# Designed miniproteins, single chains, continued (3): the designs that were tried, part 58

Each design is a single chain, and the fold is of that chain. pLDDT is the mean over its residues in the fold that is shown.

## One batch from the design tools (miniprotein)

Design m10006
Fold by ESMFold2-Fast:
Structure m10006 (fold): chain A 65 residues (1-65)
Amino acid sequence: SAAQAVAEATLKSINDYVEKLAKEDLQKGVDAAQGARDAFLQGGWEAVAKGAEEKRRELQKKLEE
């Protein structure tokens, strides 16, 4: 569906941006992923918010390593 395609493209853009920030500073990547999760959850984009939370957890684990 068009809605699914938009959600997938949106999550890809979020992940690309968050990963770019994480390469410079892992904490900035975590913060950006958390912000994306909260914003998209508030907007009713549950699938995008879930994807952003998964990326936040991945980066948080890397930071706590």
Scores: mean pLDDT 84

Design m10007
Fold by ESMFold2-Fast:
Structure m10007 (fold): chain A 114 residues (1-114)
Amino acid sequence: SARLATLRRLVAELLALARQHWAPEVVAEVEELLARLLRHAEAGDQAGAREELRRLLALAREVGATAEQWGLLAALASELGDTETARAALELMLSRHAPLTAEDRAALDAAMAA
């Protein structure tokens, strides 16, 4: 499906950035999380795919991630219909350039609710 093709592309891009920015042991964990995420998505298990994505987001918060990595995580969350996770990743992406104001955060919340 078009959605599965998009998910596979985002996963490949995320993994390429992980290999550039993160330690080999972290990359191995990311590869396992992304492989499980794709298996859940291919099986139609949206809840399982979202759970693996939340584990990946927690790992990214722990080890630190670039704005580009947060942007790809937000895109992946959006494709999985996880609006809350997409919003959180977008806030982190923007925070890598400058601290988000209360107005900026409210604008993101409004855009993600539309």
Scores: mean pLDDT 82

Design m10008
Fold by ESMFold2-Fast:
Order: C-alpha cells, then sequence, then structure tokens
Structure m10008 (fold): chain A 65 residues (1-65)
C-alpha cells in the first residue's frame, strides 16, 4: 500500500545508518501487519515512543506522504 511505499522511499533516501536500520525494521513489521490500518497504528506508536529526533522526523514524513 501507499504507506509501505513511503517507508521504502525513506529507507532509500536515508543516509544515517541508525535511522535506516530503524526504518527497515519498521518496514518488516508493516509488511507483516496485513493492512494500512495496522501500519498507521504502528507508525503512531513509533512516533509516541521514539526518542531519536531524526527517526521521528522520518516517521512524520511517512505519515505526511
Amino acid sequence: GPLINAIENQVKSETNPEVKQALECLLSVCKDSGGDSGILQGLEIGLKTETNPEIKAALEKILSS
């Protein structure tokens, strides 16, 4: 779905290896979730729990896409 594509695009453009690894882990979880509603819930939880500002900014870009 469009959210998975947005995550893949952020992974491709990310230069920070720590942020890239976090996004790759998120992408794996999202592919296993079976739908866009599960992906949205995962992204919201990620934004609430994430302490790394670069990862948080990447998640916000995905949600705005």
Scores: mean pLDDT 74

Design m10009
Fold by ESMFold2-Fast:
Structure m10009 (fold): chain A 80 residues (1-80)
Amino acid sequence: SKDQALQRFQQALQQLQQLLQDPSSTPEQVRQALEQTLEAMQEASKVHDVQELSQQFQDMLEANRESWERLEAEYEAQQA
């Protein structure tokens, strides 16, 4: 249903945010949560405006920019 698709997206977005705020989170865990969030957003886009869903996603990433930058640095360090 419409409400279930939105709820799944919001739940996935919250899980991703929790992982971003947890200093013990690995880049792999965040990548998996990101994939789940994007899948949930695609499903929600069938019943909701994709631009609004995309904006919510971008706003969450912006609010957690420092955590995202930390995980990018950890990923780069592992490749070096």
Scores: mean pLDDT 81

Design m10010
Fold by ESMFold2-Fast:
Structure m10010 (fold): chain A 99 residues (1-99)
Amino acid sequence: SEKEKRKREGKREIEAAIEGLRRAGRLLREASTIEELAELLEKEGRLEAAEELRRILEEEDDEGRKVARAIGILFATEYNEAVEEERKKEKELEELLKK
């Protein structure tokens, strides 16, 4: 049924999103500063997110706003990465099954 298919697809996307949020939480626990968080993101290959965090450090003077913006970028980046990885796996599996 169409509803059951949508429910299964939605569950997989939610599970991928939760994995992304877990990755973000791990990086937050590992970093002591926003500068260290940017270094960890760069090491993980999140070059654009790392550069954006460094821009926040240069442009923003309010500490609360720095933290809020940095956390927002971190969570959005890891969320999007996890969802993209899941979609790529589904596409590769579909292409393999059509051989």
Scores: mean pLDDT 80

Design m10011
Fold by ESMFold2-Fast:
Structure m10011 (fold): chain A 66 residues (1-66)
Amino acid sequence: MRDKAVAAAIKSATKGLNSKKSPEEAAKDTYEETRKALLALGVPEAEADRIAKAVAESVKAQKLAE
């Protein structure tokens, strides 16, 4: 479970980082995709939301870091 959740988060983050979208749009897409993937894996909604938000903020920060 844990390994699959981490893999899903990494996949969503990698897709966001590789997109040519703005940092804000990439973060939003990463949040939505990560949350969906975690919910599909049976992660509780509160935990999925918390993880998805953290991953999205990491993607935004990396795209803003020049």
Scores: mean pLDDT 78

Design m10012
Fold by ESMFold2-Fast:
Structure m10012 (fold): chain A 64 residues (1-64)
Amino acid sequence: MEWDLEHLGKLLAALDTDNSGYLSNAFLRDRRGVPEALLRRADLDGDGRITLEELQALLAPYRP
């Protein structure tokens, strides 16, 4: 499966139904197989957590 920021955002949105709001880099890497390089790009705060809002902020310039 090809990973990019959009696919990561879809994963977070799907897991948001479980009231996650955010996911740790370790969880996404170890449990979902998300590449470390992609996690580092999405983790804007560098705190080891990725939120849907961080991903949406990165994608915002491309939304109609």
Scores: mean pLDDT 63

Design m10013
Fold by ESMFold2-Fast:
Structure m10013 (fold): chain A 90 residues (1-90)
Amino acid sequence: IEFPEERDLERQLELGRRRAEELVAAGVTEVEASGRGAGALTALGLAAFLARRGIPATVRPEFSDEALAAAGLSREEYEAAVAALSERLR
């Protein structure tokens, strides 16, 4: 999935966290999340948050360097965003 209206990095991370909170509140026990471009960050944030709550989640991000560039992200920025998500979900 992709979120063209929400390509801003901070908004992508926020969307992932909010969705994860909703899934925890709904009592889900397992999730598979996928995303491309900016949506991949949302999927990663969702999975990381769910894992912190003991809910297994599988993430299938689908992006090459070309897809990251199309989303306005470098590989370095993507790796930093993933690391920041892990820190924020402590």
Scores: mean pLDDT 58

Design m10014
Fold by ESMFold2-Fast:
Structure m10014 (fold): chain A 90 residues (1-90)
Amino acid sequence: IEDFLNSELYRKAKAEAVGLIKQGKYEEAEELLFKAVDEWAKENNWSEEEKLRALAFVYEEIATLAEQLGDDKTAEEYRKKAQELLEKIK
């Protein structure tokens, strides 16, 4: 997961997602980041656990950006989604 988070693929997707989130386009940002997870997972033969951890991290990133924009309700919703994904790993 660390190699993914430090990858050019994720960094590019995150930069575009930040722009979308600033425009209130959370669903488009989510789709963009999830596509990056899927592309990396296929190329690097990730387990389902690794994919779920990456998706949970993506939700936490979106939550942090929403909070920075003053959208605390959206931030709480995304943090809850991240927690629900992490519970599937147990």
Scores: mean pLDDT 79

Design m10015
Fold by ESMFold2-Fast:
Structure m10015 (fold): chain A 60 residues (1-60)
Amino acid sequence: SLREEALRLLKEKDGQSSGVGEAIRLVGESTERALKEGLSKRVRKRTEEVLREEELRRLS
């Protein structure tokens, strides 16, 4: 969207002055990657717990 493009241009201008723009970009990409990885692991653990609970219910 236009707002995201405007924010990107502002960060690039700030980056030319102090290099802060590059640091912000790297942090953003790392954060997104960590979030995606965390979500995948959470879903896996939840599924395993549900399967274990079903087995326990059958044994009862």
Scores: mean pLDDT 63

Design m10016
Fold by ESMFold2-Fast:
Structure m10016 (fold): chain A 85 residues (1-85)
Amino acid sequence: SLDELLAQLDQDLEEALKLIEEGRLEEAWQVWVEMQRRAEEASTTLSEADRLRLQERMARAMAEFHVAVLRALGLPATPAEVLPP
């Protein structure tokens, strides 16, 4: 079901964010790629309303993942962050 997929994607994101905190960026990237693959496969069988919910969840997940990666690399993650010296 969509709810089961969304719960799994939430767990996968949490795992990816933890891997980033541990400095395991390559492994975090592999988790992210698998999340995108699952979302794309599911989108082919979902209703229009469910696809929109999935797209919204993935957009939020992408933002969180990108911010975490940028911070781990010492790069500015948001307009409010101070640039590295």
Scores: mean pLDDT 81

Design m10017
Fold by ESMFold2-Fast:
Structure m10017 (fold): chain A 92 residues (1-92)
Amino acid sequence: KTKKDLAEGLQIAAQMAGRLGSNALAKEYQAKAFELLGKHYEAAKFYNQAGKLYFENTKYEKALRYFDYALELDSNYEEAKKNKELAENAMK
């Protein structure tokens, strides 16, 4: 089994999660698929999107975690930095 095979499986899982209304989980699977393919910037964008969806649902601790994943892949990702600050402030 190759990284490409695993990424394909994650993309299928993302489609299924989206169809079931699990939009944040769908974004997480897309992020993991891009990460396996070495597409770190795309992966960071999808982790940021997952974090935004958790933030909208007041799940601030989960949102923080996903913004941290985005910043781990792209430390200069300004939107993820701003979103992390918003989530930290919402937890006060």
Scores: mean pLDDT 84

Design m10018
Fold by ESMFold2-Fast:
Structure m10018 (fold): chain A 80 residues (1-80)
Amino acid sequence: SHTFTIVNEKGNTVTFRAYEDGRLEVVSSSGLSEEEIEEAKKAIRELAEKLGISLYELAKRLQELGPVSLEELLKAVKAL
């Protein structure tokens, strides 16, 4: 499995774990609403789809990058 962290402009975080079978689990969160967590989850799935890679491969890349801005993630998805 691969874990990656999303951070918003306020420093609130959610950490996801992605599995080879395509499952995505919330491991931990701090300060994000359920709606923000669902938005992040949707954005990650859409980004993987638009890039033509698996969710697991995207999670591996995000794990290597370290914490990713939610705002930059949402901008990237809209730009694709």
Scores: mean pLDDT 86

Design m10019
Fold by ESMFold2-Fast:
Structure m10019 (fold): chain A 85 residues (1-85)
Amino acid sequence: ALDEAVEYLSKAAGYAGEAVKLSKNEEAKKLLEEAREYAEKGEIEKAAELVIEAGKLASKSPNKEAQEQAKEAIKYAEKAKELAK
């Protein structure tokens, strides 16, 4: 379960990184950086929650590609969060 949670979190972070880059949302970027710090500490559930919040902010961008990447980020981060419980 934890190894699968880490795998989904990695996928979510990839999508979130693209969404943040395309949206140019500085708050979403900070949340994603915090998520990486928690992931490095092994706090996978908290890292996933921060990726979900970063994705939600990035999804508010008028950029359609940012919105699509954010949706994928949220989807995989929610899976990571569920498996990390």
Scores: mean pLDDT 87

Design m10020
Fold by ESMFold2-Fast:
Structure m10020 (fold): chain A 78 residues (1-78)
Amino acid sequence: MEAEKVRDEGKRVAEETRELIRKYGETEELKQALSLADAGIRAAEEAETLGSKVLLEGAKQLVDRARELLEEARQKAE
């Protein structure tokens, strides 16, 4: 359940990042946000498979950082 929430948030961040790339072009911040979101999704799926709280915390940190970079890039673009 928690891993699913982290995965779903990562997917939302990835989709929002791709939308900004389509509107404003690919920047280093948007590339990094997308990379971190994709890494967070994979880590959350692995955490669910292994039942690992450590991997789940890592996945949360990756997705949270991706969201921060996305919002920073959005503020700069808008």
Scores: mean pLDDT 83

Design m10021
Fold by ESMFold2-Fast:
Parts: structure tokens; C-alpha cells; sequence
Structure m10021 (fold): chain A 82 residues (1-82)
């Protein structure tokens, strides 16, 4: 469903943003600027996405592992831009 696809998208985004925040505040700030949001809003987006990721891990652990792996790949790609 569209709702399920949106939750997967938000989970993927949440993991990416969380990993950027964990790497450095400067990287998180650059990501926020590129996204047209404040650092505080970016942190909220990460929290929301991680909530959906935790729900996904309970419903479909295998898909959750694939999404986390995809997030890791996207973080490495984003580091070349940030």
C-alpha cells in the first residue's frame, strides 16, 4: 500500500539521517542545509524515521536488514557530497 511504502521511505531516511548525525554535527548541519531544514528539524526527522524502522523490524526483520544496508550505502555516497 501507499502507507506501507511511505513508512519504508521514512525508515530509510531516518537511518541515513541518524548515521550522519552520529558521524558529526557538521555533516548533519550540511545535510540540513541541503534539505532546506533546520538541524533541529533534521534530528526530528531522524527520530520519526527510526520509529518506523523499529516497527518494520518487528513486522519484517529481513526487509529491515535490507533497508539498513541500503541506508549504509546511501550514507557513503552522501559523504562525497557533504
Amino acid sequence: SAEELEKKRLALRGIILKKLIEKSEELAQKAATLGGVSLEELKKMAEEGMKYFEELKKKDPELAERIERQAEIQVESLLEFL
Scores: mean pLDDT 86

Design m10022
Fold by ESMFold2-Fast:
Structure m10022 (fold): chain A 94 residues (1-94)
Amino acid sequence: SAREALEAAHRIVSAAFDALNETGDVDAMRQAAEEAAKELEKRGYTAKVEIRQDGDEVTIRAEVTNPAGERARVEAHLRKEGDRYVYTRARVEL
């Protein structure tokens, strides 16, 4: 279902967010997102991840298509506050 694609996209974003907050490093964030995407691809999903940094702001967009061809996109906007990043916006498209 489209919900399964959404849950998969959310998993990518969550892994990336956790890596960013554990390391403070956007490259570690990218690696975590790509590793989560590869695990989904082993299950027949396709995943596309985009991460952009502009100063203290980071955006991540994960687009996932399940084996049935159903797609979901999750976009999260993060801002650095002190030594951590926080969500400022999240958008979901089915």
Scores: mean pLDDT 86

Design m10023
Fold by ESMFold2-Fast:
Structure m10023 (fold): chain A 83 residues (1-83)
Amino acid sequence: SEEQLEEDIEKFKIGYLGETGEGLADEEDIEVLRKYLEENGLNIQELIYKVLGLDPNDPNQPVIPLSEEAKKVLEAAKKHIEE
């Protein structure tokens, strides 16, 4: 849902900016991520699974820390939207 998407984006911002330091994810990068999620009907966890090549339907998949994978997720979203 739209509410879940906004919640996931906010958690991503908190995790990514808290771990990587302020100013490393600008508004354009976050907007690219939001558009990618909206266009593909994905939440943040599903996008992380896809970027890492994991099966999102496998209940045994580990919870990936946003801070560790945030850069990969953001780079993948940017590549998809800009190319």
Scores: mean pLDDT 57

Design m10024
Fold by ESMFold2-Fast:
Structure m10024 (fold): chain A 68 residues (1-68)
Amino acid sequence: PGEKDAAAGKEAAEKGAGAAAATASYQWSLNREADAAKIAAEWTKKTPGATESEKAVAELSAQRALEG
């Protein structure tokens, strides 16, 4: 039922959830249930133009931040 429209709606929701994802990341940070891979995934959702190299760097940076 409207898979193409559902995908477009998901994309619009993700852009509108740019602030919602930031709020979720904030709550997640408060709960300290942080997982570097999930932080990198959320960063990738916020930066839709990210290359594979940039995604790898984001994952490493998230791991360092969680370890520090």
Scores: mean pLDDT 59

Design m10025
Fold by ESMFold2-Fast:
Structure m10025 (fold): chain A 88 residues (1-88)
Amino acid sequence: MSEAERRLLRETLRLMMELASKGIYFNFGLISKPLIEGLKSLGASDEDIQAFVDALKELSKYKKWEDIPDEVLERYAEAVRRVLESNK
């Protein structure tokens, strides 16, 4: 597992735990009103939420995990970190 993959896994797990504490179950790749409302409840800004949505859309262009460039994984991990930290 690459360093970018390890970072993404850590940040995604943290996001899932924060959303679960609000009664929201994270569904990877599904962009929905409950997910957006959940991110807002974590104190995420509209800008950080949009960056998260854009990163998810970029990630969803790849059909195989091994085909995803590390740069795309790192951008998604950073977007996850921003939505988690925008309230701190």
Scores: mean pLDDT 67

Design m10026
Fold by ESMFold2-Fast:
Structure m10026 (fold): chain A 88 residues (1-88)
Amino acid sequence: SFEEAARQEGERLADQIIDDAVATYEKAVKLAREAKSPEDIQKAAVYDVAGRLLLAIVEYTGSPEQVARARERVDPLLAEAKAEIEKA
């Protein structure tokens, strides 16, 4: 049915939006780490907050599977950001 097709398309778009957001976060963290500037600690703090906010949004809006995938990708980067901040 059209309703079933619309539901499947909505689920696909939600998955894409979450995956794109996580990929953007991963890329931003990677670029920040590669920069090796005096601003790296400030950037790490921003990415810690951004990562936690991203996970909160996914946990509030996403399926358990979307949450698990987002956490698997974001949690390691979050841990690295925290370690960087703790060196300050």
Scores: mean pLDDT 72

Design m10027
Fold by ESMFold2-Fast:
Structure m10027 (fold): chain A 73 residues (1-73)
Amino acid sequence: SVFDVSKELVGLVADLAAEALAANDQAVLAQLEQWVQQIEPQLFEAVQNNDLDRVKALYNQAKAKIAELRAQI
C-alpha cells in the first residue's frame, strides 16, 4: 500500500540520520534535511491521492539519494 511504501521511505531517512548523527557529519545531515524538505510535499500529495506508482518512484529516488549521502560519511 502507499502507507507501507511511505513508512519504508521514512525508515530509510531515519536510518541515515542516525548514522550521520553518530558520525557527527553535519554536512550529510544538512543535505538530508534539505532533500527531505523537497520530497515531503510530493510524498504527502502522492499518499493523499493513493498514488502507489508515485510513492514507489519517490521510494526509488530515496534509495538512490540515501546511498549517495551514506557514501559521504
Scores: mean pLDDT 85

Design m10028
Fold by ESMFold2-Fast:
Structure m10028 (fold): chain A 76 residues (1-76)
Amino acid sequence: SDVEAMRRLARTILENAKTSDPGIVASLAAMAASLAVKSGNEEEIAVIAETLAELAKHPDPVIAATARALLAELEA
């Protein structure tokens, strides 16, 4: 299902946030947010919003700032 695909993407982003370049993580988060918005599906949007809320707590300022900006756009 599309929701399961989104949950899989969310898990991939969170795992990459532990070890990958901040720019790569930020790009993945931006793509995931775009896909969720395009889906128009509340559950898919909620999955990505939850993931972005976790990324907003990240110690890297690029990841955290990008996640906060994307979360604000999803909630607009």
Scores: mean pLDDT 83

Design m10029
Fold by ESMFold2-Fast:
Structure m10029 (fold): chain A 63 residues (1-63)
Amino acid sequence: MKLTVYAGTEESGNELKKYLESLGYEVEVHVIPSPNITVLDENGNVLASGMTVSEVKKQIDSL
């Protein structure tokens, strides 16, 4: 499954990319001027959203 990450910084986006790829996902990162990090699936459904990488990881782990 391909996931899209929208993050406010390259650093936060790349940290999530490494994490999600370790779970077996293909990941595309887009850096946008936003306080929120958002992870979308192939159909554009929001899988996780939060202000920090840790919050987003916690949401993914609870799926």
Scores: mean pLDDT 82

Design m10030
Fold by ESMFold2-Fast:
Structure m10030 (fold): chain A 75 residues (1-75)
Amino acid sequence: MRVAIVVDTAGPLKPEDLRRAVEEVGGRVHAIIKHGDKYVVLAEVPEDKLEELRERILALPNVKSVTIIPVPEPA
């Protein structure tokens, strides 16, 4: 499943840690975009691993919140 993962941070967070979390659940990262106190990770993740991914990212230091948004395929 293609997803946009919005990560709100309360301090420094390495984009490498976000990539690792996605890869640990069998996903693939296409892009990581930092803007302000947020990271947007564009990735493909197995649908059955979305909750595990959310928990892994929330366990990272300085992560305040995580929102996973499914990206629909173009009609």
Scores: mean pLDDT 81

Design m10031
Fold by ESMFold2-Fast:
Structure m10031 (fold): chain A 60 residues (1-60)
Amino acid sequence: SAARAAAVARLDRMIENLDKQIEINKKLYEETGDPRYKRIIENLKKMKEDVEAARAALEA
């Protein structure tokens, strides 16, 4: 359905944004060694897993 396709597209944009944030925080961790960035990366990865699971549920 068009509504399902629109929902999937929104989740795809969320995943893309999360990937960008993960990449930025990885660079900051590499540059600083600050464990704060490692925690942020772990949280972002978990958020990405949740969004990917929601996306998969819409395709089921």
Scores: mean pLDDT 89

Design m10032
Fold by ESMFold2-Fast:
Structure m10032 (fold): chain A 68 residues (1-68)
Amino acid sequence: SMADEIARVMEEIQRVTEEIRRVQDELDELRRNGAPREEIERVERELDELMGRLSELADELNRLVSES
């Protein structure tokens, strides 16, 4: 059902959001500790990829809710 699909997407959004928070915390720690720029850039790239995934999931959720 549409409700089941919405629930699955919402659960995936929650998981990705939790992962984003973890990576943001890691990035903040690296910046505070003066980590090498290459390491910071690597984690920033990981964060960008997760943010992109979250955006895609948000768009999917919006489509599902609009079609219900």
Scores: mean pLDDT 87

Design m10033
Fold by ESMFold2-Fast:
Structure m10033 (fold): chain A 69 residues (1-69)
Amino acid sequence: MEEIEREIVRALGEIALAIALKDMRRQGFSEEKLAEFERRGNEAIDEAAEKLDPQGAVDKILAIYEELK
């Protein structure tokens, strides 16, 4: 069960990250900012999966987005 839960959290985080990256590209964010967002977003997804905390993944991804604005 826990393994399946971790995979679901990862998948949800990856979807959130992909949507945010698509929006950032449309807003004209630099490739450097996009790469940094993707790197930090993946770290946040890994942490959230280990903690079984999908909301934490979303919150951290949004915080990184606001920081890079």
Scores: mean pLDDT 82

Design m10034
Fold by ESMFold2-Fast:
Structure m10034 (fold): chain A 105 residues (1-105)
Amino acid sequence: MEREREVEEGIEAVLALSEEERAELLARFAAGKAAMEARLAALKESRPMSEEEKRELEEFREEARRIVERLREEARRRGDEAVLRLVEAYEEALEALLAAAEKTK
């Protein structure tokens, strides 16, 4: 709940940004996503996640999905491509993390 609220506050701040600032933020986010995926690939080869860790990750994913859906609806209403791309990248990063965890027995 607190994490969801904090992220929503961050989203409100992003929606208040100028187009130029949003484009810059989107570029930074895309770079972060790529770095995260590289880290994830390396982590997957080191040690399998426990069932407890997988459960926590799934819980996190469900919360994040609700945030992503809300942000996507708001972005669609405004027609903000930068925000829509940011939401999509965030969702892809979460799906990649979960997929890596699930593939680890």
Scores: mean pLDDT 62

Design m10035
Fold by ESMFold2-Fast:
Structure m10035 (fold): chain A 88 residues (1-88)
Amino acid sequence: SEIYKKLEEMIKNGERLTPQEAADVARELGSKLVEKGLLSQKELDAIVTQLGGVKRDIHPQSILDTVKGVLMQNGVSPEEAEKELKEV
């Protein structure tokens, strides 16, 4: 995934996202996971709302961790969640 690679590059470079940028990235990444049936639209909307409502710049890892956390709550293993994020 180009989105996943961009987030990894940002982590490596010490870059941050604004809450709006983080929400936009989470929506793009999560929409593909909704299409695959791994996330509900309601769960994605909750993630986007959480990230967009933060009053500080967001670590790129926090976006990945938030999405992975919801996938794991839905019964996806940590290893499979990582793989799915790299593939979408």
Scores: mean pLDDT 85

Design m10036
Fold by ESMFold2-Fast:
Structure m10036 (fold): chain A 100 residues (1-100)
Amino acid sequence: DFVEAVRELAENRETLIAKFKENAAKAGRKVEEAKLTVEIDEEKNKATVSVEVVVDGQKYSATVTITEEGKIEAKLETTDPEHAEIDKEILKEVEEYNKK
């Protein structure tokens, strides 16, 4: 159901932000900004979440798409190699979620 997809969208959004903040804190870094934008495609019953965060002045961007079937697809963008492992961890969790 699309309602389920919207709920999963919200849960995945919070999970991604929480994981990013947790890993940043473990590395002795602080998240300065976090912005979430949600776009819903009513014709295809899809929702897309764009996430932008700033850690120690470095900007990160992520896009997550949730389909009517509740599947999650993620695209992550970063130019900071110190945080590349965070991106990989987030992508792995999204992939594991899609197996459910």
Scores: mean pLDDT 61

Design m10037
Fold by ESMFold2-Fast:
Structure m10037 (fold): chain A 63 residues (1-63)
Amino acid sequence: EKVEKILELAEELKKNYTLEEIQELQLTLEPNSLLGDAIIYVLKLEEGIKEEDIKKALEEVAK
């Protein structure tokens, strides 16, 4: 549920924003928001961290 919403927001970010714009959004957002988690997910993918590893971390936190 929480992870699914984060993934949906991450797809919206990738469709509507450049990487630079996403980095700027991270600086202005409240910590511990679903949107904040989605931004971190996108940035970790761009760093080359595997999607499976990021999803596992998000699922572990969501328990």
Scores: mean pLDDT 73

Design m10038
Fold by ESMFold2-Fast:
Structure m10038 (fold): chain A 72 residues (1-72)
Amino acid sequence: SLKEEAEKAIKEASEAAKKAGEKASTPEGFQHLREAEDYITLAVSYLGQGKYEEALKYAKKGLEFAKKALEL
């Protein structure tokens, strides 16, 4: 279901953000980590509202920025 996809995407984004936080050492890395955390928070909020399409969209953005933070 779309709900299960959103929940899984939030979990993957959160795990990636945690790893990025452990490795972050540059201003750019910290900025991308903060953006990832903000998108994950927004995704969790939409999930709680039953807005699963928005939750999945923002969870994917959170994962994208967490991955960018890991590369910096």
Scores: mean pLDDT 88

Design m10039
Fold by ESMFold2-Fast:
Structure m10039 (fold): chain A 58 residues (1-58)
Amino acid sequence: GDAKLEETARALRAMERAMGLPESSDEEARAKAQRMADRIGEDAAREGAVAAATSLGA
């Protein structure tokens, strides 16, 4: 998988451990990381457009 996806999966497992939740399997962590990446991509595309317009100082 993408190194970024694996890093996200590790962060997810660390978060679960910190919150006292059951630790996800590798497959579950990757699936959840993929869904998070998809949502972040949608949010980032939206926010990125606003940030780009602001940074250009129109």
Scores: mean pLDDT 69

Design m10040
Fold by ESMFold2-Fast:
Structure m10040 (fold): chain A 56 residues (1-56)
Amino acid sequence: ASELEKELKALEEKRKALGKEQADAILNGDIDKAVELSKEIGAVEAKIAAIKAQLA
């Protein structure tokens, strides 16, 4: 696979991990952590979209 394909796969795994961490933060009442994770998820989603556009 190309370097972009490897990066895409890594970012998709990171997004999945961040989603689980956000759910845990919500369950624990850590509002600040949940907000931070939400912003990180958004940034990862933007990177995924950019790489998919490069691969198209």
Scores: mean pLDDT 83

Design m10041
Fold by ESMFold2-Fast:
Structure m10041 (fold): chain A 68 residues (1-68)
Amino acid sequence: GPGAELAEEMARLAEERGFLEAEEATRYGVQSGAAGGGGMTGAGVNAKIYGRLEAEDARRAAEASRRD
């Protein structure tokens, strides 16, 4: 029913956001000279990258809201 379809859509959006975060972490690794997945294993480093990306997105969204 509609409730199940809504729940599935929300799950899909969450999964898509997860993929985007993983892609950004890989791109950051390449820009930093890391292997992008092979040589630089560090959950802590990846967590910091993900946290910084989320904080930056939130900051930009807040700034856009204030400018409007």
Scores: mean pLDDT 55

